# Designed miniproteins, single chains, continued (2), part 82

Each design is a single chain, and the fold is of that chain. pLDDT is the mean over its residues in the fold that is shown.

## One batch from the design tools (miniprotein)

Design m6843
Fold by ESMFold2-Fast:
Structure m6843 (fold): chain A 60 residues (1-60)
Amino acid sequence: TPAQEKLDEFDAAMDAAEAAGRDIRPVAEEYLKSVTDPELQEEIRARYAAREAGRALRAA
Protein backbone atom coordinates (compact mmCIF):
# COMPACT_ATOMS: atom_id res chain seq x y z
CA THR A 1 0.00 0.00 0.00
CA PRO A 2 1.16 3.61 -0.42
CA ALA A 3 1.21 4.02 3.38
CA GLN A 4 3.35 0.89 3.83
CA GLU A 5 5.70 2.04 1.03
CA LYS A 6 6.13 5.42 2.75
CA LEU A 7 6.83 3.74 6.12
CA ASP A 8 9.37 1.42 4.48
CA GLU A 9 11.07 4.45 2.86
CA PHE A 10 11.04 6.26 6.21
CA ASP A 11 12.57 3.33 8.10
CA ALA A 12 15.25 2.88 5.42
CA ALA A 13 16.09 6.61 5.56
CA MET A 14 16.24 6.52 9.38
CA ASP A 15 18.46 3.42 9.34
CA ALA A 16 20.80 5.03 6.78
CA ALA A 17 21.04 8.27 8.77
CA GLU A 18 21.74 6.40 12.04
CA ALA A 19 24.36 4.19 10.35
CA ALA A 20 26.06 7.33 8.97
CA GLY A 21 25.98 9.08 12.38
CA ARG A 22 23.69 11.83 11.03
CA ASP A 23 20.82 13.55 12.83
CA ILE A 24 17.52 11.81 12.08
CA ARG A 25 15.33 14.82 12.97
CA PRO A 26 15.58 16.61 9.55
CA VAL A 27 14.72 13.36 7.73
CA ALA A 28 11.71 12.75 10.00
CA GLU A 29 10.55 16.37 9.53
CA GLU A 30 10.80 16.04 5.73
CA TYR A 31 8.68 12.85 5.78
CA LEU A 32 6.08 14.45 8.06
CA LYS A 33 5.77 17.40 5.63
CA SER A 34 5.28 14.99 2.69
CA VAL A 35 2.45 13.03 4.41
CA THR A 36 -1.19 14.17 4.62
CA ASP A 37 -2.65 10.99 6.22
CA PRO A 38 -2.96 11.66 9.99
CA GLU A 39 -2.67 7.93 10.83
CA LEU A 40 0.57 7.72 8.84
CA GLN A 41 1.85 10.95 10.46
CA GLU A 42 1.15 9.43 13.91
CA GLU A 43 3.06 6.24 12.98
CA ILE A 44 6.03 8.26 11.67
CA ARG A 45 6.09 10.33 14.89
CA ALA A 46 5.94 7.16 17.01
CA ARG A 47 8.84 5.54 15.11
CA TYR A 48 10.89 8.75 15.29
CA ALA A 49 10.23 9.05 19.06
CA ALA A 50 11.33 5.43 19.59
CA ARG A 51 14.60 6.08 17.72
CA GLU A 52 15.25 9.29 19.70
CA ALA A 53 14.54 7.42 22.97
CA GLY A 54 17.06 4.75 21.95
CA ARG A 55 19.65 7.42 21.16
CA ALA A 56 19.06 9.13 24.55
CA LEU A 57 19.44 5.80 26.35
CA ARG A 58 22.78 5.17 24.57
CA ALA A 59 23.95 8.72 25.43
CA ALA A 60 23.13 8.27 29.13
Scores: mean pLDDT 79

Design m6844
Fold by ESMFold2-Fast:
Formats: C-alpha cells, sequence, structure tokens
Structure m6844 (fold): chain A 87 residues (1-87)
C-alpha cells in the first residue's frame, strides 16, 4: 500500500539521517567510523536491522547512553519523515 511505502521510506530516511549525524560527530574517531560504515553497508537496504546492529555496537563499545539517545532520535525522526512524505 502507499502507507506501507511511506513507512519504509521514512525508516530509510531516519536511519540515513542518524548515520550521517554520527559520521559528523565522530569524524575524529576512525575506528568507530569504520565499524559504523561496515554496519551501514551490510544493512543499506534494511534500516531496521541497521539500527538494531548500530545500537548493539554502541552498547558493546560502552556507549550505552549514546545508544539510548540514538534509539529515541530514531523514533522521533521516523515520525518527522513520515509526515514530510505525506505532504
Amino acid sequence: SLEEQIEKEALKKAAEHLYNTLKILYRDDPELQKRIDEIYEKYKDNPEEFMKALIELLKSDGREELAKQLETAYNGLKEVYKKRLQQ
């Protein structure tokens, strides 16, 4: 359905937004950048699996607060992009 297509595109846009945000925030951390890039390439067509893998990576790296903030941001961005795509 059109609603399902909008939902999928909103998830993709939200995940891409957070990927790009982390690339900017951690530009001086090449090891973290490489690990994030590997997850993005692996799940480039599956934003939900990308976000799950990214949250798991950040938690395993001891960045639990960042992982929590990222999950909250993802949920908010999904709604923002969904509304924009409905216009």
Scores: mean pLDDT 84

Design m6845
Fold by ESMFold2-Fast:
Structure m6845 (fold): chain A 107 residues (1-107)
Amino acid sequence: SREEILGLVALEIQVIGLNQDILLTVKKYAPDLTEQIQQMVDQLNQLFLQARQALLAGDQAKVDQTLAQMKQLYDEIISLLESKGLKDFAAKVKQDVQAIFEAFQAL
């Protein structure tokens, strides 16, 4: 439906925005992590495209599997951010990730 397409577009904007915010924050406050986080963000972008394709195909099992893989990568990013003392930003990332996953389940 039109509502589903608009929901997917909004979700894509949220994911891109979160991933960009993570990279900009790491470049400024933990630049030693930049290459590692860039690789993880690239993987997250690929997994998001897989989740979107699975959702459009009605493949709930594939959506759930892909979201679980994205969750693991975001959890690793959060742990890396916490290890660098960026605890407030890590908490924000955790909240944004939860909102993104809830939005996927609502579609």
Scores: mean pLDDT 89

Design m6846
Fold by ESMFold2-Fast:
Structure m6846 (fold): chain A 103 residues (1-103)
Amino acid sequence: SDLEALVAANPDARVILDSGVEVSVTTYYDRLQELEARGEKGLGLAESYKVLGEWLESQGKLELALELYEKALELYKQANAPQEKIDELEEKIKELREELAKR
């Protein structure tokens, strides 16, 4: 996949979350692969997609970031995540769609 290839090409990649915390991209990708392999569809999988989407957005990979954010949003809704988390992600998706429409 495009995501797999990008992560493999950037093994030391870090992403700064909206909270200001810096995290390892490979750690979240490994978590995503493990949860998908187990058929898990909870908040942990949603968070992994969101964090990887934030990294891709920081790399200018906006179309792929949008795809991961949309997957995260669906998983957050299915897991009955707090409304504030759903609203934050919906706003990110909206802003990203608007940016892509200008290109």
Scores: mean pLDDT 84

Design m6847
Fold by ESMFold2-Fast:
Formats: sequence, C-alpha cells, structure tokens
Structure m6847 (fold): chain A 72 residues (1-72)
Amino acid sequence: MPVDEVEVQTSLATAATAVLAKHGDWDGIVEFTRKLAERGAAREALEAVVETAERRGVPKEVVEKMREIAEE
C-alpha cells in the first residue's frame, strides 16, 4: 500500500509534542506547532499535536496558542 503521509506526519508530530510536553518546554512546543503549520502540515496532524499537548497536561494558555496556530 502507498504510505499515508498524513498518518506518518501525525505519528512523528505527536511523538515530538509528547517529548516537549514531558520536558516542560512551552516555548518549544508553540514554535514546533508554528513550524509544522508554516511547512503545510495536514490539519489532522496539527489537531493531533494540540490534543496531545492538552492530554499531556500542557497549560491551557499554551494549548490555546497552539490551537490558534492550527486553525490558521
């Protein structure tokens, strides 16, 4: 089967988000989300990044910034 680029992108982005959340790098997690959006990441991948951050206990204000980036 052809590789689902969205699935691969979502898996990698989610893993990176979990690592940043574990280390408490709020500036890094916001910049990571912005870089993904700037590079034309699929909406599904951006939504998964936001949901992962929220699930990992990232502060609400940081999650809201990430969500705003994902909605652009």
Scores: mean pLDDT 78

Design m6848
Fold by ESMFold2-Fast:
Structure m6848 (fold): chain A 70 residues (1-70)
Amino acid sequence: STAEVQRQLDLTLATIELAAAVKRMSPETVDRLLAAVRRGELTPEDEALLRELGFSDEQLAEIRALVAAA
């Protein structure tokens, strides 16, 4: 359902924000990355940042699918 997709997206965004805080990523970089995820437009640079935050290739594929469904 649309509500379930939105809930999963919100949880994913919160997880990214928490991981970025643990890694002491700058607020500007975090805001840019979260905006890219919300738009559904992940550049190779955005994907590299998500990998640095500890996201696997499998998790990145799940994020792409979730954003495409939202």
Scores: mean pLDDT 81

Design m6849
Fold by ESMFold2-Fast:
Order: C-alpha cells, then structure tokens, then sequence
Structure m6849 (fold): chain A 115 residues (1-115)
C-alpha cells in the first residue's frame, strides 16, 4: 500500500505526464515538430519510463484538451509503444484500443465541461 514500489509507480506516471505536457505545449506553440516526430517522441518516453494504463490515459486526456491533431499524434505514439506479442495483437489489442478510445472521449467531455 505505502511501499516504495507504489511511490515509484506514481512518480513514473507523474514524470511521463509532465514530459508529455512539455512536448505537446512546445509542438502547439512552434508547429516545428511533425506529427510523426511527436508520435516517435511519445513512444520513446512511454517505453523508457514504463508507464501503466493510468499514465497513458492522463497523457491522452491532456493531448485531447489541446486539440485533435495532438490527440492523434499522442495516440499514435502510445500505440507504437504497446508490447506486441502474436496473441495480444490479435485479440487484446483491438479491445484495448477501443476501450482506451472510449474512455478518453468520455474523460475529455467531462474535463472540458468542468473547466
């Protein structure tokens, strides 16, 4: 419950979210990064930090608040980082992709309305 492992997980998710926010804010302001470059950087961050689904959902929610182009780039990057085993790709990946998409859409509507 209050183990070092729990704190490391929360810190990892926090760090990932902060790094993604910084990247997306720079991309929004400068327009210098291509959507593919943004996706590659997000994929690298996700793989490097080993974030869980909660951290990925937070990043997608924030990207959605910035607009559809950055949401699409962030989604692409996260999908590139997903582990791909032959079994997971065929059944689990389709279900996971749909679940993430639905969850993010609902969260985006709630956050936009509350702001």
Amino acid sequence: MEEQERREREERNRRFTEEVRRLLEEAKRDKSLSREEIAERIAELARRLGVDLEGMTEALTYAGELGPELLAATTRGLFKALPKSPQEVSRASGAAIRAIGVDVDRMLEERRRKR
Scores: mean pLDDT 66

Design m6850
Fold by ESMFold2-Fast:
Structure m6850 (fold): chain A 96 residues (1-96)
Amino acid sequence: SMEALRFTPEEAAETVQAIKDLLDKAVEAENKGDFREAAIYTTAASLLATELILSGDREGAKEVADYFEEAAKKSKNPEFAEYLRNLAETIRKLAD
């Protein structure tokens, strides 16, 4: 992206934490059967992960990818777990 975001170290760390919080909420919602809430939180997490990748924070992006995999392990819905694993793989590939 030609209009890549630029994060300070503090902004990058806050973005990583926000992604983790959104993923925790997404897993909770999915496990309760609140599929619309889960979709909203997962979409928000994915958008923030994209901004993190565009900012060039490779360490933060890898930490986020690891957390998407941990979220997948906590997910009771196998389709949702697969979706989260696919997002983790995509984040890792784009962060390389």
Scores: mean pLDDT 85

Design m6851
Fold by ESMFold2-Fast:
Structure m6851 (fold): chain A 82 residues (1-82)
Amino acid sequence: GPCGTSLSQALKSALSKETNPACKTALTDSLEQSSKEPHSAGQIGAMASDAELVLKDNSSPVGKSCASTVAAALKSALSSCS
C-alpha cells in the first residue's frame, strides 16, 4: 500500500546516502522487514520506536549515530501516511 511504498522509498534513500557499514546493515534490515507485509501508520511508528531503542542500546558510538538515521527515515515514511 502507499505506506509500504513510502517506507521503502525513505529507507532506500537513506541507504543510498549512508557510508557507515553498520548503518547500512540496519537500514537494509529495516527495508527487508518492510517488504514482507503491509504497513499502517501505527506499524511504521512501532518499527521506528523499536529501531531507535535497539540502536540506542548499542554501546558503540556508531550504533547511537545509526539510531538517529534509521529513526529519521522511518519518521519521513510515517509523515506520508495518514
Scores: mean pLDDT 67

Design m6852
Fold by ESMFold2-Fast:
Structure m6852 (fold): chain A 65 residues (1-65)
Amino acid sequence: ATVAKAKALLANLLAAIAKNDAAATAATSAQLQALLTNQLGLSAASAAAIVAALKKNPSVAAAAV
């Protein structure tokens, strides 16, 4: 369930970036950070770093879905 949810959020993030939708990108980034902290037990700093890396490198994010 958690992996499937993470993949769905990652796909939504990529779609938002492709559409240049800042609001959708921000919302999906927040949801992915919440998933990483609340369900995977990562620190807020680690979750933020992972999401920031995915946003900086959309090709890497695409490979992960």
Scores: mean pLDDT 73

Design m6853
Fold by ESMFold2-Fast:
Structure m6853 (fold): chain A 72 residues (1-72)
Amino acid sequence: MSSSTTETISVPESDRQVTLPTKDGYTKVTMKSSASGSTRVYEGWMKDQDLVLTNPDQDSGGTVTITVTTTS
């Protein structure tokens, strides 16, 4: 059986970048803006590297919901 770890993080859209802890394995990231409803998806293999994400739509009143799933 493959094991998967899922993390969900909410950050203000005023934050320009979010750095997540080191990922190792197949990583899928979904970012959703509360203000615009825009969704961005990134996926690929990561090897002992921190994941740095740029918020897709910056609005001083909005929140970005980030869901990260890593499968090892």
Scores: mean pLDDT 70

Design m6854
Fold by ESMFold2-Fast:
Structure m6854 (fold): chain A 83 residues (1-83)
Amino acid sequence: TTQSLSESPDGYRTRLVSDPARGLYGLAELYPDRTVRGLVYEQVGSGYRLLWEERVEGLPSEEEARQRLEEFWQRIVERIRAL
């Protein structure tokens, strides 16, 4: 399992987890507008199937948005571990 973190100059931030041996992938995103989105998907043949998605918009501060990103990230990692 591989994990990574990135941030772009506009404040877009991502956390990724890849488990290629199981075909499982997780992505958590923080957008500049303080939207946070989380996804878990699996590789099925030549395509992908969405297993979980959650989105929250209009978070009141940068601190709360970053905290929500970490919460989504923990849920993603736990979900992939449980599969």
Scores: mean pLDDT 80

Design m6855
Fold by ESMFold2-Fast:
Structure m6855 (fold): chain A 94 residues (1-94)
Amino acid sequence: DRAAVLAELDAAIDEAIAAGDGERSVLYTLLRTLLESGIISPEEARELLAMIRAGASGQEIADYLALKAGLSREEIEKMSSSERVAEAAKRRLK
């Protein structure tokens, strides 16, 4: 399962690079790193991969991660995208 999702992410990264899509290549690389580090599950990685393919922004991905980690909408709105990702990672490591 995890190995299959990592392979899908590697293919998505290569495809985005070949297409000159810098934003998607960065988002797929972030997703791969989070999955490899155990911060997200293979199921969450598949959901996020589908969101990115559907045109989700980095902000939308950060919001998804923060909400899944238990942050409220009010907390999310007061944080930068990098702060949202960092807080989500901290909560998932507990």
Scores: mean pLDDT 74

Design m6856
Fold by ESMFold2-Fast:
Structure m6856 (fold): chain A 87 residues (1-87)
Amino acid sequence: AEELLELKRKDPERFESEVAKVILESLELGREVREKGSVPQEVVEYYEKNLEKLQVVDEWVQERQEFFKTFPSMEELIEYLREVVER
């Protein structure tokens, strides 16, 4: 959280890349939960460790909610997020 907030102040473009990376990681974990039909301990530990970082990411996603709804599929959203990470 502290590192992510520092990036937001010093380098907004790198902040956006880090946010996109966290969203991609969260989507992958969500897929694993769906496929297994249960929440693995590793997923719980990830959320506990990254709670503050996830809160910052959630706020950023809420601000762009309408934009994200314009993506016709999850694959296209993931592709966009990967491009943001590579910036």
Scores: mean pLDDT 73

Design m6857
Fold by ESMFold2-Fast:
Structure m6857 (fold): chain A 66 residues (1-66)
Amino acid sequence: SSLEQQKKQLEEEIKKLEKKMEELANTVPKTLEDDFNIGVEMVDVAVKLTVAKRQLAELKQQIAAA
């Protein structure tokens, strides 16, 4: 179904974002500026993950209700 296809796409996007978060978490800052920049990017990725996970949860509810 189209909902199952959307679910697979969201799951793939979440995996990419989780991988990016892991890469950022494993980055050792060399300067204070690097530390701030890594922190800002981690916040951006965390927001995107939260939105994607909420969308996936909503989509799973739609699939279960069908």
Scores: mean pLDDT 87

Design m6858
Fold by ESMFold2-Fast:
Structure m6858 (fold): chain A 99 residues (1-99)
Amino acid sequence: MSREEILELIEREGKKYNVDPKLIEAIIENLTGFDPNAIMKEDYPGNRKGQPVDFTKFIPGLAELLSTFGRGKPVEEQLRILGILDEKDRERILKMIGV
């Protein structure tokens, strides 16, 4: 999957689930760097620990989880719901979305 296809999928799924596509983009960049060969270090929605990233499952899974449990919550709490507990990872994501 190309970077362009990943970004298009992020925009589509973000709009579908009413989640900011820029938040999903920042999470994907922080966890994978848009590398289709990236190995997941932890279990995330749509992707298991130790498996190569599957953007076609991971991106919809993130959007659905954020829509269900993160709606109306601050971005920092949404990142905590996803299991993104590292302070440096949260700071990078917040900077990427313009907060």
Scores: mean pLDDT 75

Design m6859
Fold by ESMFold2-Fast:
Structure m6859 (fold): chain A 93 residues (1-93)
Amino acid sequence: DNSRRQQAVQLFNQGQQYLSQGNYDQAIQLFTQSYDLAIDVDPSLAAVSYSNRATALIRQGQTDQARQYRQQSRDIVRSSNSEDRFTQMVDSM
């Protein structure tokens, strides 16, 4: 179905735009929709959509892990700094 293929191409192109912008949630959704439409009409497009969805999922996971690690590191430093500030307050008495 040529109409379904054209719709899948448009969704794929939109997915690529969101992927390049770092909007992984939107990219994953759009590549999934492109895959679902393409699987029966354009196996090559379906394969590329599936691959780009996997790339978006990996980058999303890497970004989330990096963000979590940075937050945990900051929380540890803040806890240590709070203890140091408390010690300074006690020494000021």
Scores: mean pLDDT 76

Design m6860
Fold by ESMFold2-Fast:
Structure m6860 (fold): chain A 146 residues (1-146)
Amino acid sequence: LVEKFVESMSRNPEPTIELIENLLKELGVEIPREVLERALELFLELLKTDSEASVEAILSAALGIAAVEAGVLSKEEAIELAINLFNELLRLFELKLKTDRKVEELFIRKVIERHEEILELIRKKDYDSLRELLKKLYEEAVKEAE
């Protein structure tokens, strides 16, 4: 399901945008379509790092970054929404994580907290530095979850 989701989104983002929009409506949140499109753009850029984090965590963090960048949500509101979206994605797709859910939630928080640095690295196409940053944030999340 995860591999098919990534492949499907790479071919056509519309079903993924509709899925996220519907999940956000169920959570009582309305996010502009332009922000959802930006979130998918950021998600694809973050996937280039081959992060240990789940695809669902990366997608949720990308939405949080896009919402903060657009000024639609505060940083804390974006973190809360991203964690809620992550948990709804796990429920909807009946996904079992290889790691503790707390690790993935802490990773989402840390990525959104560092949104300005992450956006700058993506703008510069500095994927080596972006990979190293995401690896560091994931390792910090693992340590805090212990």
Scores: mean pLDDT 82

Design m6861
Fold by ESMFold2-Fast:
Structure m6861 (fold): chain A 77 residues (1-77)
Amino acid sequence: GISTDSSDEEYVKYVEELIKKFIERAAELGLSREEAEARIRAFLEKQMAEAERLIAEGTLDKTAERKANVFLDYIKK
């Protein structure tokens, strides 16, 4: 439903905010933007692989499977 679509948008914004905060924190620790982006990309690729595995195993609730697909769609852009 409409509320579900709004929740997906909020989830994407949450992920974007986490990435932003990670880059800001990494800069404070002396990492370059490129290094921070490489590290967050590696982390997201690992999460993507785990989401794909859980979907393939068929153990997720419908809501969790939908959110996993939203995450995968966002990362693959």
Scores: mean pLDDT 71

Design m6862
Fold by ESMFold2-Fast:
Structure m6862 (fold): chain A 85 residues (1-85)
Amino acid sequence: MTPQEKIQEIIDQMMDAILNKDWDRAIELAREATRLMVENKVSPSDIRQWQGFIMNVMLMANAPSDKINEISDIFDKAIKESEKQ
């Protein structure tokens, strides 16, 4: 399995967690996915595209604002870390 395939699998699991309103699991998976993105030198632009997609899914799932903000912050930190590389 490539790093790209592993990241995609975690994102797919994160979508399932969001749709099931399992916010704790979604946050855990967001931390794992963004860590792998930074470790594998995924571009800041690609991380932003994933962030936008996940934010849209959360809005469609009527996620609480605090949970949207927490996952958004996780992605923002990963983008800043990726920009330093």
Scores: mean pLDDT 86

Design m6863
Fold by ESMFold2-Fast:
Structure m6863 (fold): chain A 70 residues (1-70)
Amino acid sequence: MELSEEQKEELKKIAEESFKEVLREAPSSTSSQELAERTKERAIKKAVEKGIDEESARKEVEEIVKLLPN
């Protein structure tokens, strides 16, 4: 499904929010890869709840998560 600019901006907010939640919950020994995977799963779930297509949300979230600091 095609993502609008508004949906992409919403996905950025969802991914950042999910990343902060995962950082608070995860042990300090958690790898960057594990943090990224947990963030993707949470962000995709939130995006689907907002009516964004799961496949499109996954693709966009993968790009956003690559840019997040650890």
Scores: mean pLDDT 76

Design m6864
Fold by ESMFold2-Fast:
Structure m6864 (fold): chain A 80 residues (1-80)
Amino acid sequence: MVTAKDTKKMLEEARKIIEEGKRVYEEGLKEDNPVKISAGGVLISAGVSLALIAKRVAEREGDKESAEEAEKIIKEAGGK
C-alpha cells in the first residue's frame, strides 16, 4: 500500500519533472530546436501522469492536502 509519505514524494517528483519539462520546452522554443520542444512536452506529460496517480491515491486515502496539491500541479501544467 502507498503511504501518505510516498504520495508526497510522488507529488514532489511530479513537480520537478514538470518544471524540468517546461524549462527544456522553453529552451527549445528559444533555440528553434524541435528535439528539445518534443522532449519538454514528453516530460510535462510524464509529470502530469504521475500527479494524476498521486491524486487518485490521496483521494482513496482521504488525504485532502495531497489531493489538493496534486490538483494545483495538474492545473499549472495544463495551462501550458
Scores: mean pLDDT 79

Design m6865
Fold by ESMFold2-Fast:
Structure m6865 (fold): chain A 65 residues (1-65)
Amino acid sequence: SMEERERRAREKSALASKALTAHATAVQNARRAEELKDTPEGKVLAQQSRDAEAEAAKALAEVEA
C-alpha cells in the first residue's frame, strides 16, 4: 500500500539521520580525544567515539538492507 511505502521511507530517513548524527559525534569525540591524548578524559572520549561509529555503522546497515 501507499501508506506502507511512506512508513518504510520515513523509517529509512530516520535511520539515515541517526547514522549521520552518530558519525558526526564520533568525529567530534575522536578530535577531542586526540587533544586530550594520554588523559583519562581522552580515553573516555576515544571509547565514546568508537561506540558512536559502531552505532552509525549499524544504522547505515539497516538503511541499506
Scores: mean pLDDT 85

Design m6866
Fold by ESMFold2-Fast:
Structure m6866 (fold): chain A 56 residues (1-56)
Amino acid sequence: SQDEQQRRQQLQQQGDRSSQQMDRVAEQLDKEDPEMGELVRRQRDTYRRQVQEQVS
């Protein structure tokens, strides 16, 4: 239904924004603590996977 499609679009958009924010945080962390940057990127990958499962 259109309601289901709209909800999936909202979840995907929220996921995209959150993932982009995590990417920016990881880039900033890379300057001071590359290990923390890698941790944030792993968390981002897990989050992206979870969002994709929700919108599938």
Scores: mean pLDDT 82

Design m6867
Fold by ESMFold2-Fast:
Structure m6867 (fold): chain A 61 residues (1-61)
Amino acid sequence: MLSKEELEKRYEELLEELRKIAPSLAEEVEGFRDEFLKMSLEEQEKLLENLEAILNHIKAS
């Protein structure tokens, strides 16, 4: 499991990629930042896995 700092960095990296290919979704994710930062490490990791799956789906479409 990644540290809190590593998960926060990964969130920013995924958000930057989302802004390039799906700006409306990126705005939604940006608005969720405060809630993400309050999450447990397990919840943060799961959210990031879901965001990566969404990114892969958009890239494949």
Scores: mean pLDDT 80

Design m6868
Fold by ESMFold2-Fast:
Structure m6868 (fold): chain A 81 residues (1-81)
Amino acid sequence: MEEVLQVVREISAELSRIMAENNLKSLSDLTDEQIEEAAKRAKELTGTELSLEQLIEAAKRLAEGESLLEVAEKLLEEIKR
C-alpha cells in the first residue's frame, strides 16, 4: 500500500505542476496529453514496476477529483487481479 500511495502522490504532484506551468485553475482542465506526461514523469521518478497504462488511468482518476487514497486503493486492487 505505501509504495502505491507514494506513486499516486507523485502523479498528483506532477499533475499540479503541469496545471501551474500552464496557468490552469483546475486539474479537470488538463488535456489527455498532459495527464499522460504526469504519469510518465511519476513512473520515471519513482521507478515503479506499475505499467504506464495503469499510471495513466490513476492520473485520469486524480484529474477527475478522486482522492489520493481512493486512487491508490483502486490501483492496488488492479494489481491483485
Scores: mean pLDDT 81

Design m6869
Fold by ESMFold2-Fast:
Structure m6869 (fold): chain A 92 residues (1-92)
Amino acid sequence: MEKKVKEAAIEMLKKILELVEKGKSLGEAIREALAELEEKNSVEVVNKALELVTELLIKEGILERDPISGGIRPIEREDVKELLKKVIKELE
């Protein structure tokens, strides 16, 4: 994995966690974290980091891919904060 993509993905995940801890929904947190990532990074790095974050969150059962549309949806869970912390530690 390219170092810049990994660092961008970690930064995005940490921002998502911060926003969720402040009471924002997972969908709102992802949107705000993505906007901040886009301001700091090239389009190529943002696209790769978003793809990596999305796949990691799908693996942890925080996000789900619709089998027909391919659209990504948040899964409502009480342990979202704990799973986000786990993903961040595993990626670091």
Scores: mean pLDDT 81

Design m6870
Fold by ESMFold2-Fast:
Structure m6870 (fold): chain A 67 residues (1-67)
Amino acid sequence: SMKLEIAREILRRIHPSSRALQVLAKRLGISVMELYRLAHELGVLIDGRPSSLVVKLVEELIDELLS
């Protein structure tokens, strides 16, 4: 999916201390490190099928980055 490819490139550029990741993690009630780990895993999962949780997190991250 083109959307997942864009999300992967965005996530590969974001550090754990990124404001976008911090805001998203706070909204989801998880740690920034956990969100970063999921983002890193998504970079590998682009060639496979992502879990529904990972897809939802990526979609919310995209929305935060665009706002």
Scores: mean pLDDT 63

Design m6871
Fold by ESMFold2-Fast:
Structure m6871 (fold): chain A 75 residues (1-75)
Amino acid sequence: QGSAAHGATLYKTNCLACHGAQGEGRGAAPALKGQTVRSDAELFQTIVNGGGYGMPAFSEQDAWDILAYIKTLNE
């Protein structure tokens, strides 16, 4: 589905400043590492729609690539 390598590039550009380099979370932005309570579909919808508070919206393909990368942070 998604490319984790492309997702890593998109994450560094669009997500890292708020979510941290390892997905540890910052302030109001939640930790992405250790996300076990949200489905892939819920994470995908959040990435596609943005979610407010400065979070950008993404295309479906970019959202799948970002999701693939986030899954590597959760192991």
Scores: mean pLDDT 64

Design m6872
Fold by ESMFold2-Fast:
Structure m6872 (fold): chain A 62 residues (1-62)
Amino acid sequence: SAEAQAAYEEGLRLLSQGRAEEAARAFRRSLDLDPDNPVYGPRARALLEEIERGRRGEHFVP
């Protein structure tokens, strides 16, 4: 949907500005609106997972 696409694009803009928490919210909104979008869905999920992994410290930090 156009709203899901707009949310995804907002997430990308926020992420490019280093605003990871706001970007995560935008990506969640995009997925809530259109979780099965073949173009934006997988990418939004991957980016959200990466942001959340960094925030939660699930990756190894030396």
Scores: mean pLDDT 76

Design m6873
Fold by ESMFold2-Fast:
Structure m6873 (fold): chain A 97 residues (1-97)
Amino acid sequence: MTLYRLGPLLRKLLEQVGITAEVLTLDEISDAINDYIVQLSYDGHVDPEDPSILYVSDTLLGELLGVDTFDTRNVEAWNAFWQRLFEEGLLTEVELP
């Protein structure tokens, strides 16, 4: 099982959904991110004509991605999200024996 250490901006995002752990599995991180997206929808960050599109400019997700909108149905948007987490050091693999 691979564990990941969370960088400070990703920790702040996960804390919004009650996750305070410093080290999580990729599945736990994915579930927490999905919970955060649901929370953004309840907070009125969803496009009224297309609920898959989030207005994220004033959110931790927008700060993390450097974008104003995020399309939750766009596979390339999700790939860019995960790539940025690794490239910016916000998600670091913990080597366990």
Scores: mean pLDDT 79

Design m6874
Fold by ESMFold2-Fast:
Structure m6874 (fold): chain A 66 residues (1-66)
Amino acid sequence: MTEQDEIDEIIAEAEKAGYPELAETLRRGHERFGIDAETARMAWLSHQQKFDELDALLERARARLA
């Protein structure tokens, strides 16, 4: 596949996971800065790693507001 195809797959993964704004950011990064698929994949993995932190924050907020 072309580099564009690889980027599109990563973007689709982000959208499927519920992060359309991240998907748009990855697309713009490729178009504007020429980021490669490896860079896009690393950005996606980094974002996923923050999920545990976000879940903890949301759980605290829900406990406070419940």
Scores: mean pLDDT 70

Design m6875
Fold by ESMFold2-Fast:
Structure m6875 (fold): chain A 60 residues (1-60)
Amino acid sequence: MKQTQIGQLIDQLKDAIERGVPKSELDKIKNQLRKLGLSDSQINTILRFIREAVERRRRR
């Protein structure tokens, strides 16, 4: 069930970014994603999409 675990970590990452948690907390979630077989490139792509979505919401 690695796909389900990846989904849960992505949801945690979204929540963490929306809450503005420190880089250390984000790095822990990123490390868990790496352990599940995601490359740094894939993790950076996910982070980019999440940050862009959060940025748009924060402007309102």
Scores: mean pLDDT 76

Design m6876
Fold by ESMFold2-Fast:
Structure m6876 (fold): chain A 71 residues (1-71)
Amino acid sequence: MKEKAEKLKKERDDATAQRNGLRAEMVALSEEGDERGPEIAAKWAAYQAASAKRDELTKEYNKVEEEIKKS
């Protein structure tokens, strides 16, 4: 159980880092003072996908943690 929780935590942290990186890139593009609509839209789509994956991994991690606490 602990090994599974650690694996899920790492995958969640990786997904969180990817999501945060994409957000920072979108902010940087908008701060250039040039409307980078297509580039921002592409990164927004990737951000949404990374956010969905992070949420799924968080749900699985919480479920494993609750099972550990019940034991």
Scores: mean pLDDT 76

Design m6877
Fold by ESMFold2-Fast:
Structure m6877 (fold): chain A 85 residues (1-85)
Amino acid sequence: MEELLKIVKELTKRALEAGQAEDVPEEVRKYLEKSYEAAEKNDVITAIKNLGKAKAILEESGTAPRVLEVLQELEKKIDELIKKN
């Protein structure tokens, strides 16, 4: 739990920082902000859910490749943690 929360907080922050350098759809930016707020409140499930919605929109639109890359890294790290536990 603590390790997963740390990863979610770190990568959500990196996604928001990457989004400052890219043209990110407003809807995606709102989901990233909601994810960050949820992570700050230690609500990992809500954070991951909002990141998943942001990723889906970016995969459809083909925009913000750096934000998408961070979200793909997050998914990979979550999968690795699930396999380890």
Scores: mean pLDDT 79

